# Designed miniproteins, single chains, continued (4), part 44

Each design is a single chain, and the fold is of that chain. pLDDT is the mean over its residues in the fold that is shown.

## One batch from the design tools (miniprotein)

Design m13505
Fold by ESMFold2-Fast:
Structure m13505 (fold): chain A 99 residues (1-99)
Amino acid sequence: IEELRKRAEDLEKNAQSHRQKAEDYRKQAETLYEKMKKFEEEAKKNPSTRKELIDKARKYGEEARKHLEKAGSYEHQADVLEKEAQRIREEVEALEKAR
């Protein structure tokens, strides 16, 4: 029973770590989208460097999308770990009631 409780605790801690990483990637994506918007606005104001500024904006947009994909991956892993921890918690409760 104690070994199962420790396993559930370890899974819950790992899930929390993954959720924190997901949040960090989402914040990074927001920063990249802000940079993208700034370069798009500069491109509107300066026709002579418009292509270069649009290329930079596109690059930041692509980086932001990749960060959101990573965030989603970490969230999915956290969900899997939380479900496994819940199953172990339910098993421990059933074993305690059988005493």
Scores: mean pLDDT 85

Design m13506
Fold by ESMFold2-Fast:
Structure m13506 (fold): chain A 82 residues (1-82)
Amino acid sequence: SSDEEKAAAYEKKVHALMEELRALLAKETNPQLKADLEADLATGEALIEEARASKDPEERLYLLLLANIILSSSITLHERAA
């Protein structure tokens, strides 16, 4: 696959992870856990925006991979905390 195809695939994965985080946030009642989920969502949004603004395919892919790691880690930690 081209780097553009890889970046598009990771952006799709990041959006799916953000939807999962939003679902967790919607049912979360603990104020600290809500704050953590809100911060992780904000980080994901910022990394996607930076990736879209980047004209460097390697930087774009790196930012999307970083977002994927952060968001997937957040979901895993919160699911285990339940």
Scores: mean pLDDT 83

Design m13507
Fold by ESMFold2-Fast:
Structure m13507 (fold): chain A 87 residues (1-87)
Amino acid sequence: SEAKEAFENFVAALKALDAEAAYAAFKKLKELANSDPPNKEAQVYLGKALTLLTLASGRVVLSDEEAEEALRNLTPEGVEAALKAVE
């Protein structure tokens, strides 16, 4: 599905510490989750992406601006810990 593909792209970008690619994938998940009618699968993956981003950056993500700032503050250790916690 598009939602699964966007989430997989988000995870891959996090592992690569590619903030631009991660943000693009995050925005794609958000667009799918907020479509009419809403894509419920995308809503689940968006929730997982927000959890990963919060854990990996150590920051609460409430807005698109906060998501960009969180992505700029990623570390390899933070990403590894976040991915392990969500498994």
Scores: mean pLDDT 79

Design m13508
Fold by ESMFold2-Fast:
Structure m13508 (fold): chain A 58 residues (1-58)
Amino acid sequence: SMAAAEARAAALEAELRRAQEEGVRASIDGDWDSVRRYAARAAELRAELEALGRTPTV
């Protein structure tokens, strides 16, 4: 349903924002292994948003 898709997209956008925030924090700390893991997670979340027909904003 449209409502379920919108709720799912909102949840994915929140997870994407969190992954990017954690990636920035890891970068400041010089933890490049965590930077790579959060970047990979962000890419997965962007792909899921695109599969739902949504444009990722972060």
Scores: mean pLDDT 83

Design m13509
Fold by ESMFold2-Fast:
Structure m13509 (fold): chain A 86 residues (1-86)
Amino acid sequence: SELDELIDELEKRIKQSKNPKVKHALSLLIEALRGATDEEERQFLMEAAKKILSSKNENDILKIAIEAFERLGMEKAVEELKKLYK
């Protein structure tokens, strides 16, 4: 499935990254994607994952993840990622 492919690509990016902030943001996104039971929530998270995978910048990855989680009301994920934003 597209979801499984996106999770696999995020996992590969975690392995390739030397940046613990990026690893953490991607891990939270994978957890959110795996836990999504609502189709609208899943689609927003998948769209965020696609934007992240097309990004080359640590700050962009973190910003995209934070914005997606804020839109979905995932307060814990937002708090964890904001601690990593500078």
Scores: mean pLDDT 79

Design m13510
Fold by ESMFold2-Fast:
Structure m13510 (fold): chain A 78 residues (1-78)
Amino acid sequence: MEAKKTIEEAKKEIIDTYLYFGSGPRSEEEEKLLEESLKKLEEAEKLIPIDPEKAIKLAKETKEEFLEGLKRLNEELS
């Protein structure tokens, strides 16, 4: 239950952040970062029945990597 909620929260925060920083012209690199992050969250969902702790860790790491990556890309475009 908690693992699924953590993944859903990470997914929401990633999408919300992408939309917020994407108010200007978006790069293909930003789109790729979003796609890769969402794929990692799908992997985390698949891990829930096998290793829920690893699923939570992967979701949190994916969110952090996305937020840092998007900030760096957006700083270059600002």
Scores: mean pLDDT 76

Design m13511
Fold by ESMFold2-Fast:
Structure m13511 (fold): chain A 99 residues (1-99)
Amino acid sequence: VAKDLEEEAKKAEEEKDYVLASYHYYGLGLIYYDQGDYEKAAEYFEKAYEYLKKGAPDNYYLLSDIYDNLAGAYLRAGDEEKAKEYLELSKELLDKARS
């Protein structure tokens, strides 16, 4: 399943559909998080954020959700400082979305 989503993400990148690529990488991050692979989850959440920022920089709700999940992945991986940083960034994005 994850391998198929990686292929779909790469196809979206090749097509320069950055929003679709971000959705596939976000899904991969969630899958690996649920499996307890927090290091891979963080990598995929970072990719999801990167591509969403390229394709939909004003989608503050989803950018916030990605950073919140990234913070959770870092916390579970033992990186408390990065977890705190991304939680603060997520809140800033959520405030922009609600403004």
Scores: mean pLDDT 86

Design m13512
Fold by ESMFold2-Fast:
Structure m13512 (fold): chain A 96 residues (1-96)
Amino acid sequence: MKEKLQEIADKLREIAEQLEAGTYNKDEAIKTLKEIRDELRKLAEESKDPLVQQSLRRIADIVDEAIEALKAGNYDEALELVRFAILQLESLIKDL
């Protein structure tokens, strides 16, 4: 669990860095965020800890909101949502 969550956090940081630098590919960013969202939802379903399940589902919902912001062209909102997802993941990893 912890190693997979760290890998997801690292992928989100790469997207945040690309959004900040203006070097992002919108379609690739959306694809990667969808993969992250789906992986977080899968990890939530596989978890036996209800608090971990709730946290993972919440983070997946934040990632989904970031996807919708990117689709709408709201890049600043998408960046803030990605940063929030990273913060929530880092908090969860510390508690594991």
Scores: mean pLDDT 86

Design m13513
Fold by ESMFold2-Fast:
Structure m13513 (fold): chain A 85 residues (1-85)
Amino acid sequence: SLAEAVRRAARRAAEALRAGDRFEAEVAVSLVAMNVGIAISNLDLSEEQKERLRELLDRFIAAAEAGDAEAVLEEGERLARVIEE
């Protein structure tokens, strides 16, 4: 599922941040953004769910840019939960 893909990519991003692998972290963040974009475009989501996904994606990206692996995992889980609703 897209939610599982987001969770896997978020875990990959967090692991890369902890390892100091900036390139791998950027790839994993791009995979999260891609799967969230697919969810917004292809799933039957409410406008409220779409807006929440955009806001949570911005928070996810900010956490990754800050190098905060724990925040990346937390925001990634929030993204996955909205997709599963």
Scores: mean pLDDT 87

Design m13514
Fold by ESMFold2-Fast:
Structure m13514 (fold): chain A 75 residues (1-75)
Amino acid sequence: KKYAEEQIKWLKELVDKLLSKATDPEVREQIRKLAEETIKKIKEMAEKGYSKQELDNLVVAGVLRAVGLLVEEWL
């Protein structure tokens, strides 16, 4: 479970950096909600005993979606 806590901390720090790059309030809200959903899933998977690799895959997927939202704002 400590690994999941470290992944959540890292994700929160990264999300804060991504939010600093978003200027559209709607995009910022979408990134925040995506982060909350991803954190909830990390906690659920950690409680069910999923592997570190599976938790890493979930974090990466969440980050890629957040970056996608920023790219759509920039276009």
Scores: mean pLDDT 78

Design m13515
Fold by ESMFold2-Fast:
Structure m13515 (fold): chain A 97 residues (1-97)
Amino acid sequence: SDDIMRQNVQNMIDINRRSMSSISNPVAIQITRDGIRQAQQYIQQGDYDRAMQVLMQSSGLAGVAETYGLSTRDDVIRQQDQIIQRSIQNMINRQRR
């Protein structure tokens, strides 16, 4: 249902918007703000799935920027890739037990 997806996306925007008050890293704030703007554009197009994906991705990247004290978006993307690779390796290692 588009109405349910719209409500879920609006709720996620509100959560991400409120999170900016608790973020100290300027890059994390910028990533969160950019993610909300992109999500709003997808909402205007009726694409709630992409809106949700953008909000989830920007929230994750903002968390990485805040946790690691990163100064550029490129550094955040590189750090996120390393986290994903480590997560994949941990899953492989658990399956070998």
Scores: mean pLDDT 87

Design m13516
Fold by ESMFold2-Fast:
Structure m13516 (fold): chain A 69 residues (1-69)
Amino acid sequence: KEEDIKKLKKYSEELIKEMKDFAENRYQAVKEKYGDPELLARAEAFYKRVQKEIDEFKKYTEKLIEKNK
């Protein structure tokens, strides 16, 4: 049980970091490469949704860890 919690924490931290880095790099690439206002607005909305999903996933994993203290 303790080993499983350590593995979950490590895996979650690595996955969250990878997801955030991916989302940010893609959003920056769109901003720099294309000057179309509609495309930028859609990319920003998509990026905000992805960040919200990542935050919800982080909250869920933290809640799971707290429950198993």
Scores: mean pLDDT 75

Design m13517
Fold by ESMFold2-Fast:
Structure m13517 (fold): chain A 95 residues (1-95)
Amino acid sequence: APLPAFSPLEKAVLKLLQEKGKLTAAQIAKELGQSQSAVTATLNRLEARGFVVKEKADEKTTLYSLNPKSAPLLAAALISTMADELEAEGLVPKS
């Protein structure tokens, strides 16, 4: 299966979730300097694609995290995307 393609905002959200684990849409928006609506739309797209899961921590708090089943694929996709220019030098295999 091909590695997933991400927009710059999707990559930023995925990287932040990888670093922090679980965050609310408001926390992601604040950290990335984006509107909460833009972040929520991005999270909805990532959830629809199976890369992000949402869980209800309490009545007012929805937490977003990387899908554990997709975490190795997400890590590989992010590493591959960062190393795309380095693959031409044979430093990172595309396996």
Scores: mean pLDDT 69

Design m13518
Fold by ESMFold2-Fast:
Structure m13518 (fold): chain A 88 residues (1-88)
Amino acid sequence: MLSREELERESVLVSARAFLVTARLAKDKTLSADEAREIAESLTSLYRKALELGDKEAVELVVEALRIAKESADAAGQEILDKALREL
């Protein structure tokens, strides 16, 4: 039986990997400012949870997903994602 902390770490890691895969697959699409804002909010929340749990792998995956999303965003979306990366 996994402890609650171990289950939370696994959940965060799986979510971070899913975001990274999605970001890599979507890099040929232009993200709107609205899409960039939703991604920034979700990934910032996941990043903070990963830090609190000490999950270094999840932290690194979330940062990479934010960087890839920024590369695929329009000008307004890039500003939103850049701010999210700066405030991590």
Scores: mean pLDDT 75

Design m13519
Fold by ESMFold2-Fast:
Structure m13519 (fold): chain A 97 residues (1-97)
Amino acid sequence: MVEKAKEEIRELAREIGEALGDEEFGKEIEEFLLKAMDRLLSLAPPELQPEILKELVEGLRRVKEAAEAGASKSEVVAKVVGTILRAIGILVDGELA
């Protein structure tokens, strides 16, 4: 599950870079999300990990769609941060409920 999510994140980040005409930016988004994922999974209990992975991958698919629809780099960054914050929310809600 984790390895498949990592592959999907790498592919989606590359496609975002291609849509924006900036492969280095796509690489930066990839590294940012993979680091965020690793940190969240290291803190999350096993039962929350699938939901966190799903939110990160599906969130990044929405970011890719926005980039292909003409979103700016700053809008893409904001949407990536929003995706990470939603994943953090899953961890917070799972521990505090």
Scores: mean pLDDT 85

Design m13520
Fold by ESMFold2-Fast:
Structure m13520 (fold): chain A 78 residues (1-78)
Amino acid sequence: LLSKTVSLTTATAINAVGAKVSADIGNLEEARRNLKAAEELLEQTRKLAEQTGPEGEEMYRFAEKVVEEARKYVEEKE
């Protein structure tokens, strides 16, 4: 389960960073798609974190912070 939590946390972070990059180059439609993907992956990460224990909680909180930063960044670029 830890391996799957790591994979989802990584995928969530990659999509969140992708949203910021797309927003920076002015592709707001792609930024919103990447942000939506990150939010969906974050929800999956949350469910796995509940099963993984404290390490999963730390991973989820990290992913949550990255997604929230990306959301604010994309919203500010609109």
Scores: mean pLDDT 81

Design m13521
Fold by ESMFold2-Fast:
Structure m13521 (fold): chain A 97 residues (1-97)
Amino acid sequence: SAALRAKMEAAVAALEPLAERLYKMPDKEALEEAEKLARETLDPELLERYEEEAKKAKSTKEKVVLALYYSALARLGREEALRLLEEEERQRAELAA
């Protein structure tokens, strides 16, 4: 899990220039660009998970952040991305208990 988290941190860092550009755009344009990125980079399983989480998002900015997060996950490869999502969900459940 530690090695997988380090890979995720590197993937997020690689997307920082894109995140900065999107955050400088008007909300609608940032969302359109972020959703386009997600549809172009995510495999069907990751895209479905992203779309379900995006439905729960409370703001346009939160949806943009989710698109960037899932695009970073995709850089790990599908199996490692799904494993990290499962690990994070387990840790959140443990902290909430």
Scores: mean pLDDT 80

Design m13522
Fold by ESMFold2-Fast:
Structure m13522 (fold): chain A 55 residues (1-55)
Amino acid sequence: PEKIELKVGETITVKKPAKLVLYTKNSSKPVTIDLEPGEKVTILEDVEKAVLIEL
């Protein structure tokens, strides 16, 4: 699957089913969010790294 790294303050609209993996400053475990086509997500300041994985 295609992997896209995102920066703090970026807003994404997904065109395909995707997973957003968020690495936060406060947790050793990433948070995974399932995204459906047309959904928008903005990467917040507490995120250290964000990776969008298109399915």
Scores: mean pLDDT 79

Design m13523
Fold by ESMFold2-Fast:
Structure m13523 (fold): chain A 75 residues (1-75)
Amino acid sequence: MTAEEEERLAERAREAAEEYAEKLAEKALKEGLSPEQVGEKYSPIVRKLAEEGRLEEAAELSAVGSEAMKLIAKK
């Protein structure tokens, strides 16, 4: 993989994570969930993914969940 390819993939991953986190925060707010409740809902899923050896997906979901919690807390 070239440096340009790696940079492009990182950029797209960041954009996708931001878009997904925004959607997740909107859904959580619509459901009346607090930042703590969002964390409680996603922590078991992240843990299960990590236990299954799906470390990349666990890290990605953890990052998305963290961003969603920040967006909700900013309210």
Scores: mean pLDDT 70

Design m13524
Fold by ESMFold2-Fast:
Structure m13524 (fold): chain A 63 residues (1-63)
Amino acid sequence: MEKELLEKARELEEETGRLSRESGRLSERSLREGPVYFEEAVEKGVEAVKKAAESVSLRREAE
């Protein structure tokens, strides 16, 4: 039970890291190639924050 919550938290942490990196890349592209990438960068950033919050919640529940 605890292990399942920690495993899910870890998956969400990995997903958060991936989304955060992607948001950063798209943000850099928006500065270089134009604002079309800016909206996508914001969307990925928001999703990363949501996954991070869920991960924190699961870790607290595992205690």
Scores: mean pLDDT 80

Design m13525
Fold by ESMFold2-Fast:
Structure m13525 (fold): chain A 64 residues (1-64)
Amino acid sequence: KTRVTVKAKAGEWVYFASVEDGKVTIKTVKMDKDGEYTFESDGAVAATYAKDGEIPVAAPAERV
């Protein structure tokens, strides 16, 4: 499994992209409070976050 943890503040958007069996799935989450969001997938995962009006920054992926 691959795990990605993103630290984000309330009002920021978190974007996750995963690939499983050749299909790409994108999940978008708006943070309702400050904290960490963890996404796990059996496929390859990439995550970014952006504050409203800012350029997204990449988050590291960890294989577990």
Scores: mean pLDDT 66

Design m13526
Fold by ESMFold2-Fast:
Structure m13526 (fold): chain A 92 residues (1-92)
Amino acid sequence: MEEEIRKLAEYARENILDEEKVNEAVEKIAELLKEMKKKGTPDEEILKLWGEALKIALRDREAVIEAGVAAGIAREEAEADIAAELAKLDAA
């Protein structure tokens, strides 16, 4: 899963100006992280992997500014979804 998340992050970085491809990659990363949480992966490890994926995807900052708001919104929405799932599991 870690290697798969990295590949998706690199794909997002390579296609950063294509909002649709970036959104697909971010959604797939979020799904993988949710799957890891369901399998008992600690919250700390999930957040670390998410942070590493974001660093990879956002390495090309000039391209990120141009693809900007939509890629940022998709990332924030995926991060919020992961946080909500983590909170729900902690409450159960």
Scores: mean pLDDT 63

Design m13527
Fold by ESMFold2-Fast:
Order: C-alpha cells, then structure tokens, then sequence
Structure m13527 (fold): chain A 84 residues (1-84)
C-alpha cells in the first residue's frame, strides 16, 4: 500500500541519516537505495520530490559533505511524513 511504502521510505531515510552520523557512507548508500526502491511505489509527484532531495544528498556525499547530505535526507523524510 502507499502508506506502507511511505513508512518504509521514511525508515530507510532515517537509517541513512544515522549511518552518516557514524561516518558509515557505505551503509548510508545502502539505506538510500532502499528509500529509492520504496519510493517507486509512491505517486509520481511524491516520488519526484523525494528523488530530487536524494539526488542532492548523493551530490553532497560525493563531495564528502556529510552535513549537507544529512540535511537533504531529512528534508526528504519530512516531506514523506507530511504525506501520511
């Protein structure tokens, strides 16, 4: 269901943030992948907004900017929570 996909994406984004707070980029990337997979089951408008924030987080990670990556992942999570 959409609600289950929302909850899974939210949980995966929270796990990605926690991994980055521990400096574990590989684990964070795994959880980001899980969030993207769950988002594919969401309405297009919701999916597109989440993908924008995850893309920004990926760019920040490539630069080693964990603080910016965490901010973008938290923005994606907040947006999804507003859809519940």
Amino acid sequence: STKESLQQAIESLENAVRALEQGDVREAQRHIGEALRASQNLPEEVRDQVEVQISRAGTALARGDYAAAIQHLREAKRFLEEQL
Scores: mean pLDDT 89

Design m13528
Fold by ESMFold2-Fast:
Structure m13528 (fold): chain A 74 residues (1-74)
Amino acid sequence: MIFIDPSKLKPGEKKEIELEFENPDSEIKSVKMKVVVERNEDGTVTVKVKAKVTFSDGKTETYEQTLVYQFPVP
């Protein structure tokens, strides 16, 4: 699980986390995840998650999700 405190980010600042798993399951060869957390100038926080899954048969799938959280201005 990803634990990032967005209150520690300055407006316009980004934090990037990359995770890689090799053979997490018998049917999955590898999973590569990239998570980018950005504090926007308007006080919102954008979280982008990109995951690339490679299956044991050589197939690949990419999943992307974008979440936006609104925080009040201090």
Scores: mean pLDDT 71

Design m13529
Fold by ESMFold2-Fast:
Structure m13529 (fold): chain A 87 residues (1-87)
Amino acid sequence: MKALEELEKLIEEIYKKLVEKYGGKVKKEYQELFNEALLTGARLLEEGAPVEKVAEALKEIIEKLIKEEEPEEIRELLEKLEEELRK
């Protein structure tokens, strides 16, 4: 279950970067989407879904946190998440 632990850490880093950028002004709906991403990732990994499918589902949920423009730090973390899941 190392993949799940690593995934959770990367998603937590994404959330932390959002909090840092907005100075703790993260909307409640963003935290709800973050929790949805964690639960979806865990479920898909438990079901033995392909890494690409897990990455796609997580990206779809996390992209909802940013409606117009992605912070560069979030984009970099999403790329790192995708690479880590492909290992």
Scores: mean pLDDT 62

Design m13530
Fold by ESMFold2-Fast:
Structure m13530 (fold): chain A 60 residues (1-60)
Amino acid sequence: SSMQKQASEIMDKASETAKKLVKLWRENDPSDPEVAKQIEALWKELKDLNAQLKALLAQM
């Protein structure tokens, strides 16, 4: 169904975003302002994707 396809796409994006976040956290110093900004942006994106998935599931 269309909803299952949308959920799959959100989950794929969340997986990619989480992978980037983990890499930045492991390989960089979060006290660096540029690194901190990138981590914050990715974390916000991950939260938004999780919210989108919850909203989609709630409409079923």
Scores: mean pLDDT 83

Design m13531
Fold by ESMFold2-Fast:
Structure m13531 (fold): chain A 84 residues (1-84)
Amino acid sequence: LLRANAPLLALLREVGATSDVLSAQEVRDLFWDYAIKNKLIDEKNNTILFEGTLLGELLGTKSIPVSDGATIDEALRKQATRVP
């Protein structure tokens, strides 16, 4: 399980997060819900666009390829603390 930090938790609450302790899968699902809700997915280039968003500020990047799930997962884990 992961405990989201305050900035990440605030973003995830916009898409229905009810707890600060989440599974890695729940964090991933809420991330994708946030990206869809805010129209951040560029399907033509298969990238997620963060420029000008709070997510971009948190992750320190303007875009990530949709196919690069490992980079997305790692960036999200850096905004959360592992709990037993």
Scores: mean pLDDT 74

Design m13532
Fold by ESMFold2-Fast:
Structure m13532 (fold): chain A 68 residues (1-68)
Amino acid sequence: MDEILEELKAKIERLLEEAKSLSDEEKRLVYGIAIHEIKKAEEEGLISKEQAEELIKWLRERMEEILK
């Protein structure tokens, strides 16, 4: 379970890293894609609801940092 969560988090971190050089509008699109990936993993039972909520919170904090 931790392995799947870490893999998903690493995938999202790669998306965010590549998004740093994009426009703010494109960064928002990447954010939407990342949220969709997290919710899909929750719906498929790969992560818990609590893990999905924590990951979305982490993603929001990362996006706020990138949009500074």
Scores: mean pLDDT 79

Design m13533
Fold by ESMFold2-Fast:
Order: C-alpha cells, then sequence, then structure tokens
Structure m13533 (fold): chain A 93 residues (1-93)
C-alpha cells in the first residue's frame, strides 16, 4: 500500500540522517534522529510485519543508547543493521 511505502521511506530517511549525524560526530543529533525513527516505527507498526518492527526497533534503541554514550561508531553499526532489516521489508513491496 502507499501508506506502507511512505512509512518505510520516512523511517529509512530518519535512519540515514542519524548515520550522517553520527559520522559527523554529532552524537546528540544522531540520538535524536534515531528516536524520531523509533517514534515513526511505533506509530505505524500496524502497517508493517511484526517481526520486522521488533528487529528494527531493537537496533534503533541500541543505536540511540550508543549515541547517548558518545559511541558514534557503535551507533552507526546498529543504524546500518536497522536499514538492512528495513530494506528486506521494502524489497517485499
Amino acid sequence: SLEREVTLSMIAIQISLAIILARKGDSKGAAEAAEAAIRTLERNRDLLDPATVERVREHLEEAKRKAEEGDTKGAIEHLEKALDVLSEEIESL
């Protein structure tokens, strides 16, 4: 559905922004972007596969935690894993 496609695209954009901010050393910005992605995921969870939602959420929550600790490298690793899981869902469209 269009709503599912728009939701997946929005989450992907938010995660991509978090990665860009983390690469620049903006740990606070990366944490805020990861939190925005979590909120979008949670608000629209009924449009997505439940297993995908849980896997993406777990990686986004770890990314946020790592960013809050100043571990931008660890944050990027989890953000990239969240994108990989999300890409599997997008490819199923």
Scores: mean pLDDT 88

Design m13534
Fold by ESMFold2-Fast:
Structure m13534 (fold): chain A 66 residues (1-66)
Amino acid sequence: DAEVDRLADILRNSPDPEERLKAAEKLGEIIANGDDATQRRVEEALAPLDLSDPALQQALVKGASK
């Protein structure tokens, strides 16, 4: 889960909003195409994050739709 951990770190710590949106989109893709264990890992990584930002929510949905 090195990629999931990397993307979650970008979402939490990156000062660049474009990097955060791209990380959210990639995590959405991983959820859509991953196995059950990968999906659970992404959900755990996202649980402490405040996803009240609609742009981040839209990026996750966009990734999951690919």
Scores: mean pLDDT 74

Design m13535
Fold by ESMFold2-Fast:
Structure m13535 (fold): chain A 63 residues (1-63)
Amino acid sequence: GLPATVYVAEAPAVGAVVPATVVFPDGSTAEGRARVTDADTAVFAGTLPNGVVVTGRGPIVVV
């Protein structure tokens, strides 16, 4: 999967699907949803500004 950091508005429960902003190491962002797989990790699906859909896994950060 594509590595990225998953930003969420509040701490989600394990198994929850929540709105997320995904930030990639190159600074690009995708808006979408994340499914929480454990306390620190989520699988995400998001859309880049150019309309490309990306999926991956990464750490959860609460903002």
Scores: mean pLDDT 78

Design m13536
Fold by ESMFold2-Fast:
Structure m13536 (fold): chain A 87 residues (1-87)
Amino acid sequence: MRAVEVARRAGLSPETIAGAERAQKLAEDIRAGKVDPRGLRIEGPLTPVALSELVAALQAAGKLDGVEIVNTASPEEVRRADAAWAA
């Protein structure tokens, strides 16, 4: 998956890169059935690609009840990540 690579290439903060890595790992665990995401609060800096991958995994699993996703990334980091992904 490319979300973490995009974040690294965009020169985002180490915290945002770590957030993308955590989101990718969580999406993989949800798809593998290792984690029940119901009632889970996911809070942290997420790039648009990482957020999209996580949401797709949750939708595919059909386990959206009580799930809260709070993206703490700044608008500037989001724009930077989008530009890097589009390039």
Scores: mean pLDDT 71

Design m13537
Fold by ESMFold2-Fast:
Structure m13537 (fold): chain A 66 residues (1-66)
Amino acid sequence: MEKARESLEEQREHERRTGNPAPPLSEERRKLLEEIAEKIRNMGEGFQLLLETGKNSEKPGGLKSG
């Protein structure tokens, strides 16, 4: 798996060499991705609970704490 990541970096470098340098992800973009990732992760667990109760993650809110 670590090797796969390195391969991805090599691919990016290849593109950079032949094309343009890949710009780094913006702070906002990174935060968004992280937020989505966390939501998806929590959703997985909440989904299971939702199936049981039918109402677990539908409540209004913002942050999901363990």
Scores: mean pLDDT 58

Design m13538
Fold by ESMFold2-Fast:
Structure m13538 (fold): chain A 76 residues (1-76)
Amino acid sequence: SEEEKRKEAVKEVILSYLENVIKTDAKLYNIPEEERQKILEEVKKVIDEAVKAGLTSDEIFDKAWEKYNELLEKAK
């Protein structure tokens, strides 16, 4: 359906956006590349689980953003 295609597109857009944010923040806070990759992988897992749980686009983004901020604070 068009709705399912939209959900897949939202997943891709959220991942692309967060990859760029994570890359920028890693430079700002001097986060090592290995730690950056680990953060990205954990965020990707949250997005995948949220999509499987049937959450809305906004809920998927919110969960991914919350997880990213938790991981970022620990990596600083």
Scores: mean pLDDT 84

Design m13539
Fold by ESMFold2-Fast:
Structure m13539 (fold): chain A 81 residues (1-81)
Amino acid sequence: SVLEELARRVAEVLRADPSVSPRLQAAVEGLLRRAVEERVSVEGLRSFRDALLAWLRSQGVPEATIAEVGRLFDEAIARLE
C-alpha cells in the first residue's frame, strides 16, 4: 500500500542519517505503523506530516533530512488524491 511504502521509505531516510538517534527512529516508526494500521485519511496524513516535520526540526534533525521526509509524504498524499 502507499502508506506502507511511505512508512518504509521514511524509516530508511531516518536510519541513513547518523544524527537521528535510534530512540527517535523507533518513535517515528511507531507513529507511522499506527497511521498505516488506522488507515489515516488524506487530511489526517497532511496534519501528521506537518506535526512530524515540526517535531523533527525541534529535535535538531538536519533540514536536508526533514526536506526528504516531507517530499516522501507529499508524494504519498498525491498518490492518495
Scores: mean pLDDT 84

